# Designed miniproteins, single chains, continued (3): the designs that were tried, part 74

Each design is a single chain, and the fold is of that chain. pLDDT is the mean over its residues in the fold that is shown.

## One batch from the design tools (miniprotein)

Design m10723
Fold by ESMFold2-Fast:
Structure m10723 (fold): chain A 88 residues (1-88)
Amino acid sequence: SSMREAERLKREAERLYEEGKKAIDEGDVDAAVEKARQILRVAEEAKRLGLEETARYALGLAGEVVSQLSTLDEEKALELQGELDRLA
Protein backbone atom coordinates (compact mmCIF):
# COMPACT_ATOMS: atom_id res chain seq x y z
CA SER A 1 0.00 0.00 0.00
CA SER A 2 1.09 3.62 -0.55
CA MET A 3 0.85 4.32 3.20
CA ARG A 4 3.18 1.41 3.97
CA GLU A 5 5.69 2.55 1.31
CA ALA A 6 5.53 6.16 2.62
CA GLU A 7 6.23 4.94 6.18
CA ARG A 8 9.14 2.74 5.02
CA LEU A 9 10.76 5.54 2.98
CA LYS A 10 10.24 8.10 5.79
CA ARG A 11 11.92 5.78 8.32
CA GLU A 12 14.79 5.07 5.90
CA ALA A 13 15.34 8.81 5.30
CA GLU A 14 15.28 9.48 9.08
CA ARG A 15 17.82 6.69 9.73
CA LEU A 16 20.13 8.02 6.98
CA TYR A 17 19.74 11.56 8.35
CA GLU A 18 20.84 10.44 11.84
CA GLU A 19 23.81 8.57 10.32
CA GLY A 20 24.71 11.68 8.27
CA LYS A 21 24.57 13.90 11.37
CA LYS A 22 26.83 11.44 13.21
CA ALA A 23 29.32 11.54 10.30
CA ILE A 24 29.33 15.37 10.45
CA ASP A 25 29.86 15.31 14.24
CA GLU A 26 32.83 12.96 13.67
CA GLY A 27 34.25 15.15 10.86
CA ASP A 28 33.76 12.34 8.30
CA VAL A 29 33.01 14.38 5.16
CA ASP A 30 32.97 11.35 2.81
CA ALA A 31 30.46 9.46 4.98
CA ALA A 32 28.25 12.57 5.31
CA VAL A 33 28.25 13.02 1.50
CA GLU A 34 27.34 9.34 1.02
CA LYS A 35 24.44 9.60 3.51
CA ALA A 36 23.13 12.80 1.88
CA ARG A 37 23.18 11.08 -1.54
CA GLN A 38 21.38 8.05 -0.10
CA ILE A 39 18.65 10.38 1.25
CA LEU A 40 18.37 11.92 -2.24
CA ARG A 41 17.86 8.40 -3.66
CA VAL A 42 15.03 7.89 -1.14
CA ALA A 43 13.47 11.17 -2.37
CA GLU A 44 13.76 9.96 -6.00
CA GLU A 45 12.03 6.66 -5.10
CA ALA A 46 9.26 8.56 -3.28
CA LYS A 47 8.75 10.80 -6.36
CA ARG A 48 8.62 7.75 -8.66
CA LEU A 49 5.90 6.27 -6.42
CA GLY A 50 3.90 9.55 -6.42
CA LEU A 51 4.59 10.11 -2.69
CA GLU A 52 5.11 13.89 -2.97
CA GLU A 53 4.95 14.68 0.79
CA THR A 54 7.45 11.90 1.57
CA ALA A 55 9.74 13.13 -1.23
CA ARG A 56 9.64 16.72 0.13
CA TYR A 57 10.35 15.42 3.65
CA ALA A 58 13.39 13.44 2.45
CA LEU A 59 14.67 16.43 0.43
CA GLY A 60 14.36 18.55 3.59
CA LEU A 61 16.46 16.06 5.58
CA ALA A 62 19.09 15.96 2.80
CA GLY A 63 19.14 19.78 2.86
CA GLU A 64 19.85 19.73 6.61
CA VAL A 65 22.84 17.40 6.08
CA VAL A 66 24.11 19.64 3.24
CA SER A 67 23.71 22.77 5.41
CA GLN A 68 25.69 21.19 8.27
CA LEU A 69 28.31 19.82 5.84
CA SER A 70 28.94 23.37 4.53
CA THR A 71 30.72 24.17 7.84
CA LEU A 72 33.21 21.32 7.17
CA ASP A 73 33.52 21.30 3.35
CA GLU A 74 31.85 24.12 1.43
CA GLU A 75 32.78 22.67 -2.01
CA LYS A 76 31.22 19.24 -1.32
CA ALA A 77 28.15 20.96 0.18
CA LEU A 78 27.72 23.02 -3.01
CA GLU A 79 27.98 19.87 -5.19
CA LEU A 80 25.26 18.18 -3.11
CA GLN A 81 23.07 21.32 -3.13
CA GLY A 82 23.18 21.13 -6.95
CA GLU A 83 22.05 17.47 -6.84
CA LEU A 84 19.25 18.36 -4.37
CA ASP A 85 18.05 21.32 -6.49
CA ARG A 86 17.88 19.02 -9.56
CA LEU A 87 15.44 16.75 -7.68
CA ALA A 88 13.35 19.50 -6.02
Scores: mean pLDDT 89

Design m10724
Fold by ESMFold2-Fast:
Structure m10724 (fold): chain A 89 residues (1-89)
Amino acid sequence: SEAELARRQAELYRRAAELAPDPAAAEAFRRAAEALELAAEALESGDEELLREAERRAAEVEPALLEAGKDPAARAALEAARREVLAAL
């Protein structure tokens, strides 16, 4: 389901935030996880206002995520997080 996909992506970003050595990149990943967690909650509850809020938070974090993507260390953290999340499946 869409909610399950959002939760898995949130877990990935939460873990990437823990692994990222740069505080700004870690914060961008944490904010991305929060937006995805909110989206999953909205999708499960059918809360349209909460879904709009999740969309706004996702739009807000997009520039910071794009900036984090330019940092090789942040990309390495995200890749390590993907490997860990996939291994847990």
Scores: mean pLDDT 87

Design m10726
Fold by ESMFold2-Fast:
Structure m10726 (fold): chain A 78 residues (1-78)
Amino acid sequence: VVEVTTKEDHEVSTVALDGAEVKGASLRPAPFLDSPGAKKVTVKGRLADGLVSTLTYYQVPGPASDLNTGHATYNVVV
């Protein structure tokens, strides 16, 4: 799991994933992974200061703990 934080210390309070809002998520973007079964996902993220960014990433299978905790981290470029 790669933890990616928003630049300039912006806090990601909510991110929409396929219509569901998610807090504090860690996901590996495709350019950093050569993993079979990667799924392309596009999300809109909201930052604590009200900025909105659109992210595209690839979801890869994680350990069972990722399914239980729902942690996902996004690279948000504003």
Scores: mean pLDDT 40

Design m10727
Fold by ESMFold2-Fast:
Structure m10727 (fold): chain A 68 residues (1-68)
Amino acid sequence: AVPEKLVVRIEEILQAAGYPLNAKQIGVLLKEDGFDVSEKTVLEALQVLEKLKKAVYDEATGTYRYVS
């Protein structure tokens, strides 16, 4: 299971950025915040946010953006 704290932190990162980010960029920002997670775990958390309609994936750029 994906930790709720990780999902919340990724949501905050996307909201604060105000522009689309890919999973690797999000992983770097998470590492700076002290999260030691794999890219697979980041992608699983992003899929949770997509299901909740809080993030949208852009296939053309491979990036995720926040939606309110």
Scores: mean pLDDT 85

Design m10728
Fold by ESMFold2-Fast:
Structure m10728 (fold): chain A 57 residues (1-57)
Amino acid sequence: SEAAAYAEQGKRLAAAGDYFGAVVYYAKALELEPDNEEIRANLREAYARWRAALAAA
């Protein structure tokens, strides 16, 4: 599905350390599957890591 493709892209970006990119793609996946708790949890984790990196700069 399109949501699965976006979620996989988000996972790939997070694995590469691109947490902002991961946030974007997980958010796209969550728009298609708003009750998917795994995607929501991954989005929250990626967002937290991105914000922490931004605050440390």
Scores: mean pLDDT 86

Design m10729
Fold by ESMFold2-Fast:
Order: structure tokens, then sequence, then C-alpha cells
Structure m10729 (fold): chain A 55 residues (1-55)
């Protein structure tokens, strides 16, 4: 649901002090736990983001 996505975005912001890699990993895990993405889809998104963003 939309509320779950907003909560995940807020959690990602809270993780910023711990570094962007940790924030991304946490966000990925939570998307899978909520059933919004499969583990395979989450990995693919991370791979695409790393290629395109490159930071």
Amino acid sequence: SMQQLLQLAQQMEKQMPNGPEEAAEQFKRQLVELGLLTPEEAEEMMEASLRKYRE
C-alpha cells in the first residue's frame, strides 16, 4: 500500500547517518518483507541503481 511505501521512505532517511549502502540494504529487505518485491526483483533494482547512479 501507499502508506507502507511512505514509511519505508522515512526509514531510508533515518538511515542516512549510517551511510547510503546500509540504507539501501535496509530498504531492500523491507520491500521484500512487505511483499512489494520478490528477492530477485529487489536484487535487480539494486543492480540497475548501482549501474545508473554510480555513487
Scores: mean pLDDT 66

Design m10730
Fold by ESMFold2-Fast:
Structure m10730 (fold): chain A 66 residues (1-66)
Amino acid sequence: SAAIAAAEQAEAAGKQAEAAGDKAAAIDAYVRAAIAYGRAAQETGDTAATGAKVRAIGARIEELRK
């Protein structure tokens, strides 16, 4: 779906920014990824898989805030 594609693109952008040391850009991209995964859950009804993805992204954001 478009929401999954957007989420994967944002997650990839977050990882790229993280590798470059740009914490602000990484956090922004990861937040966008979490929102897109939430939209995908509404479209597919797969809240368990989306929940796991959002939790993983949330943990990454917390690491970046240190």
Scores: mean pLDDT 81

Design m10731
Fold by ESMFold2-Fast:
Structure m10731 (fold): chain A 92 residues (1-92)
Amino acid sequence: SAKEEFIKEAFEKIKKLVEEYKAGKITREQLVLGITNILLEASEKLSPEELEKLVEEIKEYIRKELDEEDAEWFIAALDAILRGVLAMQAAA
């Protein structure tokens, strides 16, 4: 479906940002901002439950791709971003 394709494309964009971070092409700050923008766009089309599911899939990807120290801060950042996005979605 169009919604499933949108979720898949959002995940692919996030994977690309993680790969650019691993390659040293973007900073930690740029990575967080990029993911925030992707999740804000997703919040216009996805329910809170679908956003939470997408973030859980991203967390699993991060645990596989990054070392424990980088994965820990990134997962904490994802949780903070999700809380902010959900708060903005509820206020809209």
Scores: mean pLDDT 83

Design m10732
Fold by ESMFold2-Fast:
Structure m10732 (fold): chain A 79 residues (1-79)
Amino acid sequence: SKGIEELEKKYEEVKKLAEKAVEEKDKELLEEARKKAEEILELGKERRDPYAIELGEKALEIVKEAEKKLEEKLKKEKE
């Protein structure tokens, strides 16, 4: 369905942005990934769609792990 395809595209965008943010050490890309992940989750909650909620939760976990990796990389560069 159209709605599922749009959510899956957003999820793939979150994965790509989060990976790129860690590789390039770009906090702006990480923030963009977070916003997209939050959009998926919020849409899922609004629609009461368990698939969309699960997808949004997975997207946020990806962002959270990427944020942790990025923070560790940036901290090592300052010391």
Scores: mean pLDDT 83

Design m10733
Fold by ESMFold2-Fast:
Structure m10733 (fold): chain A 65 residues (1-65)
Amino acid sequence: SAFEKGLEAFNAGRYEEAVEWFDRAIAEDPTDWRAYLLKGAALQALGRDEEAAEYYRRARELDPG
């Protein structure tokens, strides 16, 4: 899945690639809070902190608890 490919890229330190895969995962399932969370983490690793904060907030809103 796009999410799994994003996770592989993230774990390998390929954060730009991870963002692209998580974007695809979000496009395929806009309710996947984990894709938003991991996109936020990848953006933070890239120093894109303001964008990361937005995705973390979205992940929290979608998380069923």
Scores: mean pLDDT 88

Design m10734
Fold by ESMFold2-Fast:
Structure m10734 (fold): chain A 100 residues (1-100)
Amino acid sequence: SELDKLEEEVDEITERVTRIEKELEEYRKNKKLPSEEELKKMRKELEEARKRLEEIKEELLKLPDSKRVTLLLARVTVVLGAVTFNERVLKRLEKERKEK
């Protein structure tokens, strides 16, 4: 179904965002900076994730109200929050990279 496809896509995006978050946390814990190439790659992945999550949110809002739709909307909101958090982390790291 359409809803099954949207759920699978949210799961895939969630895994990508979670991987980026873990990588960024590892850099922070080890007091190391990602390369310029890695920072650009992570930024592109987060921008693509945000764009697709917003599209999924709009598609979900067009569907009839159901518990399944409501729970998926909640999950999209959480993942968008994670994207925003990681974008702020990237901005700080990009600034540090320019200062070195």
Scores: mean pLDDT 88

Design m10735
Fold by ESMFold2-Fast:
Structure m10735 (fold): chain A 59 residues (1-59)
Amino acid sequence: TKDRMIDAAIELALKTTEQVTLREIAEAAGVSVGTIYKHFKSKEELFDAAFLKYLEEKE
């Protein structure tokens, strides 16, 4: 699901802080890179959604 991809992006960004690829996010989320592109137009759009969700959960 879309949420699983967002959560995987958050986890990888917080854990590695290095170059994170859509392939690594797809593997962590248990989906294909093509599935990510069905929900997000770019890697940047996915990370924007991930960081927005992370900030909304933090006050």
Scores: mean pLDDT 74

Design m10736
Fold by ESMFold2-Fast:
Structure m10736 (fold): chain A 51 residues (1-51)
Amino acid sequence: SIEEIEEENRKRLAELLASVPEDPSLEEAIAFTTDALLVIGEEFDRILALK
């Protein structure tokens, strides 16, 4: 269901945020945000495939 997908995405976001170093370098921050945006794009496409 839509609600289950929303909850799973919320949990996945929490896991991603928990992986961030406590004092990230500029390079680490850029790498993290780049990876996060790619994951968001992949999930968006996956959800659209359910239509």
Scores: mean pLDDT 80

Design m10737
Fold by ESMFold2-Fast:
Structure m10737 (fold): chain A 56 residues (1-56)
Amino acid sequence: MKKKIEELLKKGEELSQRYLDLVARLRAGDTSVQPELEKVREELKKIDEELKKIYE
C-alpha cells in the first residue's frame, strides 16, 4: 500500500481500539467517557471517508 494509506489505516486501527475500550467502559457504567466516544467515532468516520476517496 502507499504510505499515506498505511498511515490512515494505522491511525484508524488505534482509534478503533480506543473506541472499543471506551465502549466497554461505558457499558461498565463509566458515563464520563461519552464525550471521548463521540470524538473518536467522528475521527473514525473521517478516516473511513478519506480511505474511500483513495480506493475509488
Scores: mean pLDDT 78

Design m10738
Fold by ESMFold2-Fast:
Structure m10738 (fold): chain A 58 residues (1-58)
Amino acid sequence: MEPTPEQKSYLARLAATLLLDGQSKEEARQKVLEEAEKLGIDRKYADQIFDLAVSALS
């Protein structure tokens, strides 16, 4: 399922929060993917959202 704008914002904020809290990229990615799966969001969208969050914090 494609994420809604609210779900996309939620996952992006989750990714940023985990990365800023010092989680490894792999740990943060895994948590974002788990949350996306619970919301019925396809992994490809969750991966894209996470990669954008990583880029924004670089």
Scores: mean pLDDT 82

Design m10739
Fold by ESMFold2-Fast:
Structure m10739 (fold): chain A 68 residues (1-68)
Amino acid sequence: MKEYELGELLELVANDPAFEEYLAGTDLTREDILALAELVRRGEAVGRALPPVVHDYIVANMERLFAL
């Protein structure tokens, strides 16, 4: 089974209202996460390192993100 592409997960995270409060505590904006998702989808993301807040949010909220 094909897993969610990283770009799709990043878009789901960026559009999750609960994640917006996490971004308020960081130097990142929703636009930054959406731009990273676009680069990942195009295969142009160099290093492909997730910001720690994004990674931690995905891990903690995996069930909810996949339910959206």
Scores: mean pLDDT 67

Design m10740
Fold by ESMFold2-Fast:
Structure m10740 (fold): chain A 62 residues (1-62)
Amino acid sequence: MIRERFVSPAPASYEREFIPIEPGGYLAVAYTVEDGKYVEIARVSAPTREEAEAALDALLAE
């Protein structure tokens, strides 16, 4: 668990997941797989999937 705002440099490859949340919105998570373990890079929520994707990309762009 990341306890504060800590954004590592994005690895050359990572995956993104978009999870719908109630009452409306999306949770976007960027993660990578390191030695068989899932490592979360960044997490953000937004009212729409497109906004969540844009916000996640902005975090990863530094």
Scores: mean pLDDT 69

Design m10741
Fold by ESMFold2-Fast:
Structure m10741 (fold): chain A 92 residues (1-92)
Amino acid sequence: MTLAEALASIVGRSVTVTLPDGTEVRLTIKEAKGNTVVLELEGEDREAVRRAAAAIEAGLEASGATVVDREERETPEGYVVTLTVELPAVLA
């Protein structure tokens, strides 16, 4: 399975990621357009969301994807990290 196939299969889906310490972070595939994918991570704990985002960025880069934009925002209900990811041309 390629990264592009995996991401396409979960566009518009949300999954709850439970970290080793029991903290929950919600991952949503917000958009996929050509070779560009937008991921949103949200949770109540700022540090947990940041650690999850860093791990996902590292995994994506290890798979040949490039994180082209990163936005961090605090909300009344928690913390949000939005990643804009460009897939390698060979996977597009």
Scores: mean pLDDT 74

Design m10742
Fold by ESMFold2-Fast:
Structure m10742 (fold): chain A 116 residues (1-116)
Amino acid sequence: SEEEKLRELIERAVELVRKFSEIYQDYLDGKLTKEEIIKKLNELKAEVERMLQLARSLPSVPDSVISKLEEILNILDEMIEKVKAGKLTKEDFEKAYERIVELVSQVVEELRALLA
């Protein structure tokens, strides 16, 4: 049902933040190589692309949710390019992390409103 798919989108959004938080913590702890950061960010990007495909298939999902998922995708792409160039700073990661958490929180709030 559409309700089940909306709940799936919410669960995927929450899991995305959990995974990104783990990547951010591992980065801060110096546990990740550049290659591992790129791999993990591409895995998050693939998950956001799957969420975006699901969201676009649901007529009740507003354009505001689609736009936020697209913004998350763009942030991840910019981070990947900075890592590849050897230009990613701790401040860049922190700013991207905070923005993605904010965007996901808004997505979850908007999707939960559709279930009320």
Scores: mean pLDDT 90

Design m10743
Fold by ESMFold2-Fast:
Structure m10743 (fold): chain A 77 residues (1-77)
Amino acid sequence: MEEIERYLARIKEDPNDAEAWLNLGKAYAAQGDYKMAVIAYQQALDLDPNYKEAQENLAAVLEKMGGLEEAKKVRAA
């Protein structure tokens, strides 16, 4: 997918680009690849722990995967 390729290229140039990791997670989630979306959102949060949009998107994907307990912990942070 064009979006995934774009954000992967951006991350290769700057691995500390939290916004690129967030958008990569959104692109994976749009494809239904929730495991890859979780990894990408977690990287965004590792770079910016106060990144509310990444936190919200991570919790939403975890809920879709049946991880209600994990989603609650993310939302409580």
Scores: mean pLDDT 81

Design m10746
Fold by ESMFold2-Fast:
Structure m10746 (fold): chain A 59 residues (1-59)
Amino acid sequence: MSAEEAERELRAMAAAGASAEELGRRGKQMVDEALAAGDLETARRIEAATVRAIVDAGL
């Protein structure tokens, strides 16, 4: 999964009413997958996208 795909998924989840906990859990799963693949930059971008989705949703 690319960072852009992760950001779109997290934003869609937030728009559908996901909680900060649900967004954080999904974000962590995608970060862990990127880290397992050795993609440290994608992992960092997904972490940033998770925080951004939570903040932008007012959570």
Scores: mean pLDDT 83

Design m10747
Fold by ESMFold2-Fast:
Structure m10747 (fold): chain A 89 residues (1-89)
Amino acid sequence: EINKKIEELKKRIEEALEHYRRLGADDVAAWLEGQLKKIDELKDNPEEALKYAERVLEQLDANRWTAQKLIEIGDEIDAEIARRKALEA
């Protein structure tokens, strides 16, 4: 169902938005809010809404700004700091 696919993609964009808000990346957060609004404006044309949502996620992936990638980078940094502290103790 195309509507289910659109909702799944919107959820992924909303997860990215929440993550960037927590990081204080106001420019990226504002951009993502604008994209979600645009997808909602396309509700009467679900095929166009789906294509638009897919492009938004492609842009996030191309710029390495996905919530999942940022979480992974943060976790790696925290693990490295913890490992160094353990070796020095």
Scores: mean pLDDT 70

Design m10748
Fold by ESMFold2-Fast:
Structure m10748 (fold): chain A 79 residues (1-79)
Amino acid sequence: DEDLKKGRILLLEGKYEEAVEYFIKAIEKDPTNQLAWRELAIALEKLGKKDLAEKAEKLSEEKNPKKEEIKELIEEIKK
């Protein structure tokens, strides 16, 4: 996934807010992409958003994350 790859590069560069945006794009394309959820959790942890990181990690363990849970998490991240 192009967005996942871009997010990982940004994460390595310390551009955590931008990395989060690309991981969200990857998740919106495929919410079953466990790697995208894990990378999102790492980026959120780097931003000090521990509660949101824990929610992203939990969703990485779900085979089919619920649309409502995904939407709520993305809205909280964008605050």
Scores: mean pLDDT 82

Design m10749
Fold by ESMFold2-Fast:
Structure m10749 (fold): chain A 74 residues (1-74)
Amino acid sequence: MEEAIYYLVEGEEAFKKKDYKKAIEYYEKAIKLDPKSKATPTAYRLIAEAYKKLGDYEKAEKYEKKAKELEEKL
């Protein structure tokens, strides 16, 4: 399994378990390993959603904007 895909899967499992901090950590690792992946905008959106669940709306907005910018350039 590609390392970046592994961290995306682990992040989704953490998110399902409502461990939003761990989900963010895994998604950030996935982005760091393959920042130009087609999955990277999705990873940013998932980080934004996790921050919303944690009540950090300012960080959520930042990551959501980053995801939109990357989607527009693809």
Scores: mean pLDDT 80

Design m10750
Fold by ESMFold2-Fast:
Structure m10750 (fold): chain A 93 residues (1-93)
Amino acid sequence: MVKPSEEAKEYYEKGKELYKEGKLEEALEYYKKAIEIDPNFAEAYNNLGKVLYELGKKEEALEYYEKALKIDPNHIEAGTNLALLLMEEWLEK
């Protein structure tokens, strides 16, 4: 797949640092900026899903993991996150 633009990658890396600091809402905004600049940035969709999951927005997290996999079907982390989230829903039954 096409590599993300330098600008999109800068926002993505800042989002990762904010996520590590526990600044979830700020991390979310930076990942959103990354995908606004590069709509095919699968890694940014995956990490946006991770932030949404931590915020308890599991349905939105699921949608973003799905988008990451549609952009990059070989994205192992997004596939794993999607599978784990679906398993959590199954175990609630």
Scores: mean pLDDT 82

Design m10751
Fold by ESMFold2-Fast:
Structure m10751 (fold): chain A 58 residues (1-58)
Amino acid sequence: MEEIRNRYKKLVEDFKAGKISIEELKKAIEDVKNDPRLTEAEKKGAIAAFELLIKLKE
């Protein structure tokens, strides 16, 4: 659980640092939606955070 959370946290940090593209972050949203290791609440939170980051970049 913590390892999975750290992976998504690193995606956010990498996106803020410009290391990954908007397209890669959109792919991460799809990965989150289909990740059976995450609860529904964790999926909703992560998706909302990633979508907000994309909107701020645009």
Scores: mean pLDDT 75

Design m10752
Fold by ESMFold2-Fast:
Structure m10752 (fold): chain A 91 residues (1-91)
Amino acid sequence: SLEEARELLRRAAELLREAARLEDPEERRRLAKRALELAYEAVELLPKEEQPRAVAVVTAAGILAIAGIESGRPEDFLAAAELLEELAEEV
């Protein structure tokens, strides 16, 4: 359902915001991975016509999350979270 998709995207963004606050690289990686899994699950629940745009947004968020894992920069995780939050508002 669309409501379930929105909730998954919001939860994914929340996990990325949590990752931004952590200093431990392994915990950041774990949260980021779980966030992306939830975001892709949300995409599968969207109407077929919305999926290409949603995939592009989640992929962009994924690139930022990977950058955050590698650099340890909180702003990369926060940017990824913002993309998923904006997607949740549009679906």
Scores: mean pLDDT 89

Design m10753
Fold by ESMFold2-Fast:
Structure m10753 (fold): chain A 57 residues (1-57)
Amino acid sequence: EKLKEELLKKIAEILNLIGDLLEQELSGNVDEEKVKELEKKLEELRKEIDKLEKEIE
């Protein structure tokens, strides 16, 4: 329950970053820092998903 809530929050953060990145793409400006942050957060989320799966099981 709590672990699932944390996972959903992290997914929401990633979706928000993707939305911001798409807005920049549509405007013709790409922020390389946002791209790097998205990749970093995706890697962190992946590791946390693996950790949460072990704790839930």
Scores: mean pLDDT 71

Design m10754
Fold by ESMFold2-Fast:
Structure m10754 (fold): chain A 102 residues (1-102)
Amino acid sequence: MEEAEKRIEEHKARLDQLRARYPELEMVVDAAKAFLDYVLEKLKKITDPEAQEKILEVVDRFVAELERILTDPSLSVEEKRTRAFRLLQEAASEINKILEEA
């Protein structure tokens, strides 16, 4: 659990840096941080280390892809918001499926 908490907190710190760089995307970053808090709460209830690692891999991919979307100079603010919320919904669905199978 300590490693999972550290990994989530490192992702939240990265999101805070993105929030500072892109204040117009504050709502998206705040939603992503709330999602990470939700995931950490669920991780505390899981005893299967393989399920924990699968969830953390989804989180790693989510944060990396979110950063890619938010830093893409070819996308408008509206396109970034739309893609970011879709990404969050997809990550939430994948994590919920892992939780059901754990």
Scores: mean pLDDT 85

Design m10755
Fold by ESMFold2-Fast:
Structure m10755 (fold): chain A 94 residues (1-94)
Amino acid sequence: LTPGERLFFEASRAVNAGDYETAARLYEEALAHPDLAGNPLVHTALANVYEKLGEYEKAAEHYERAADSLATHPDGVGLAENLRKEAEELKKKA
């Protein structure tokens, strides 16, 4: 596993333990590594964690970044639209 992938797995374990604050930090650290920079799966996981923390604006931002990455591929356009819709719903709660 790459350094970023190791951080991603550690963050996922924190999510399973209900430690969303630690999970958010570890997912942010994973995104800082070149191997996971801009990765839509990491942005989606981080958005879910920020939503659990009540950080709706941050959650919306990361769903939008995941959507931007996914929209560059034809197979990702539908998922990108769904993530943008979720971001808009979260902005109404912020």
Scores: mean pLDDT 85

Design m10756
Fold by ESMFold2-Fast:
Structure m10756 (fold): chain A 104 residues (1-104)
Amino acid sequence: MKIKAEVTIELESERGKATVTAKGENDKGTVTIEGSGLTPEEVRRAAEAAREQALKIPGVKSASYRVEGNKATVDIEGPVAPSAAVAAAHGAQRALEELGFKRV
């Protein structure tokens, strides 16, 4: 069976906009966190929250992140990777909301 999930979460603050995009298919998932209003430290914080949330999902085999400027990418592997990517995106959203961003 082919399982796909895609979620885009748009957030805004007085500092600018942020976007969290989750994509998952079969055994792979990716969450991208980016925004003109985000510092590399804030992007890292959101990526770590996403990684921690993914690792809480049974069936996730690995979750890792990489930060490049104001963008982070979280890679997730396991049979439930699409669902884990969606959960991870909401983890990143919560971290960004703690920084003053609000969902649009």
Scores: mean pLDDT 85

Design m10757
Fold by ESMFold2-Fast:
Structure m10757 (fold): chain A 57 residues (1-57)
Amino acid sequence: GPSAEQLARLRELQEREIELSVKLLEAIVNKDEEGVEKYQKELERVRAELEALKAEM
C-alpha cells in the first residue's frame, strides 16, 4: 500500500491543484493573460505529478 510520505504528498498536490484552479479563474475574470498562462502551466505540472505519484502507489 502507499507510504505515509506518499499520502502526505498526494494531499499537498491536491490542495495545490485547488489553489491554482482558483487563481486561474481569478486571472480569467480579471483578463490577466500572463496569469492565465502561468497558472495553466503550473496546473499541468501539478496534474502530471499527481498522475506519476498515483502510478507509484
Scores: mean pLDDT 88

Design m10758
Fold by ESMFold2-Fast:
Structure m10758 (fold): chain A 84 residues (1-84)
Amino acid sequence: VDPERLDVEVGIALAEIMIAVTKLAVERSTDPELKKEMEEGIKKMEELVSRAREALDAGNYPEARRLVEEAIKLGKEIIKKIEE
């Protein structure tokens, strides 16, 4: 097992969990404008996770980790806006 690769894979899994949690939080929102903004944020998180997987497959662990951290940070910001 490559510890750097495993660290990134765990990070991707955490980001995917954050996407799932964020989607669940959005489903509870009754504000259509806020819901639209959050759905756009979820799409960006999914794009970041996709790019992180591409970087991981290329062996670029620092880039993959950076993209995962961006996705998780965005997810936290979205959840904070919904839950306040």
Scores: mean pLDDT 80

Design m10759
Fold by ESMFold2-Fast:
Structure m10759 (fold): chain A 60 residues (1-60)
Amino acid sequence: MSPEEQALQLLVELQRALAAGDHARARDLIKQLRELMPQLSPTMQAAVEQVIEQAEAQLA
């Protein structure tokens, strides 16, 4: 699986975790996305960071 495909799958799982109120899983998925970020294109990095910021605001 490419880093881009991995990021897309992690984003889907993050949305599911947030919808389920699974804050522990959401935090773990954010951590995995942050570790994957250096392998992504600048455009994908910007999109992922924006989703992470929204998710972290929801978890705060």
Scores: mean pLDDT 85

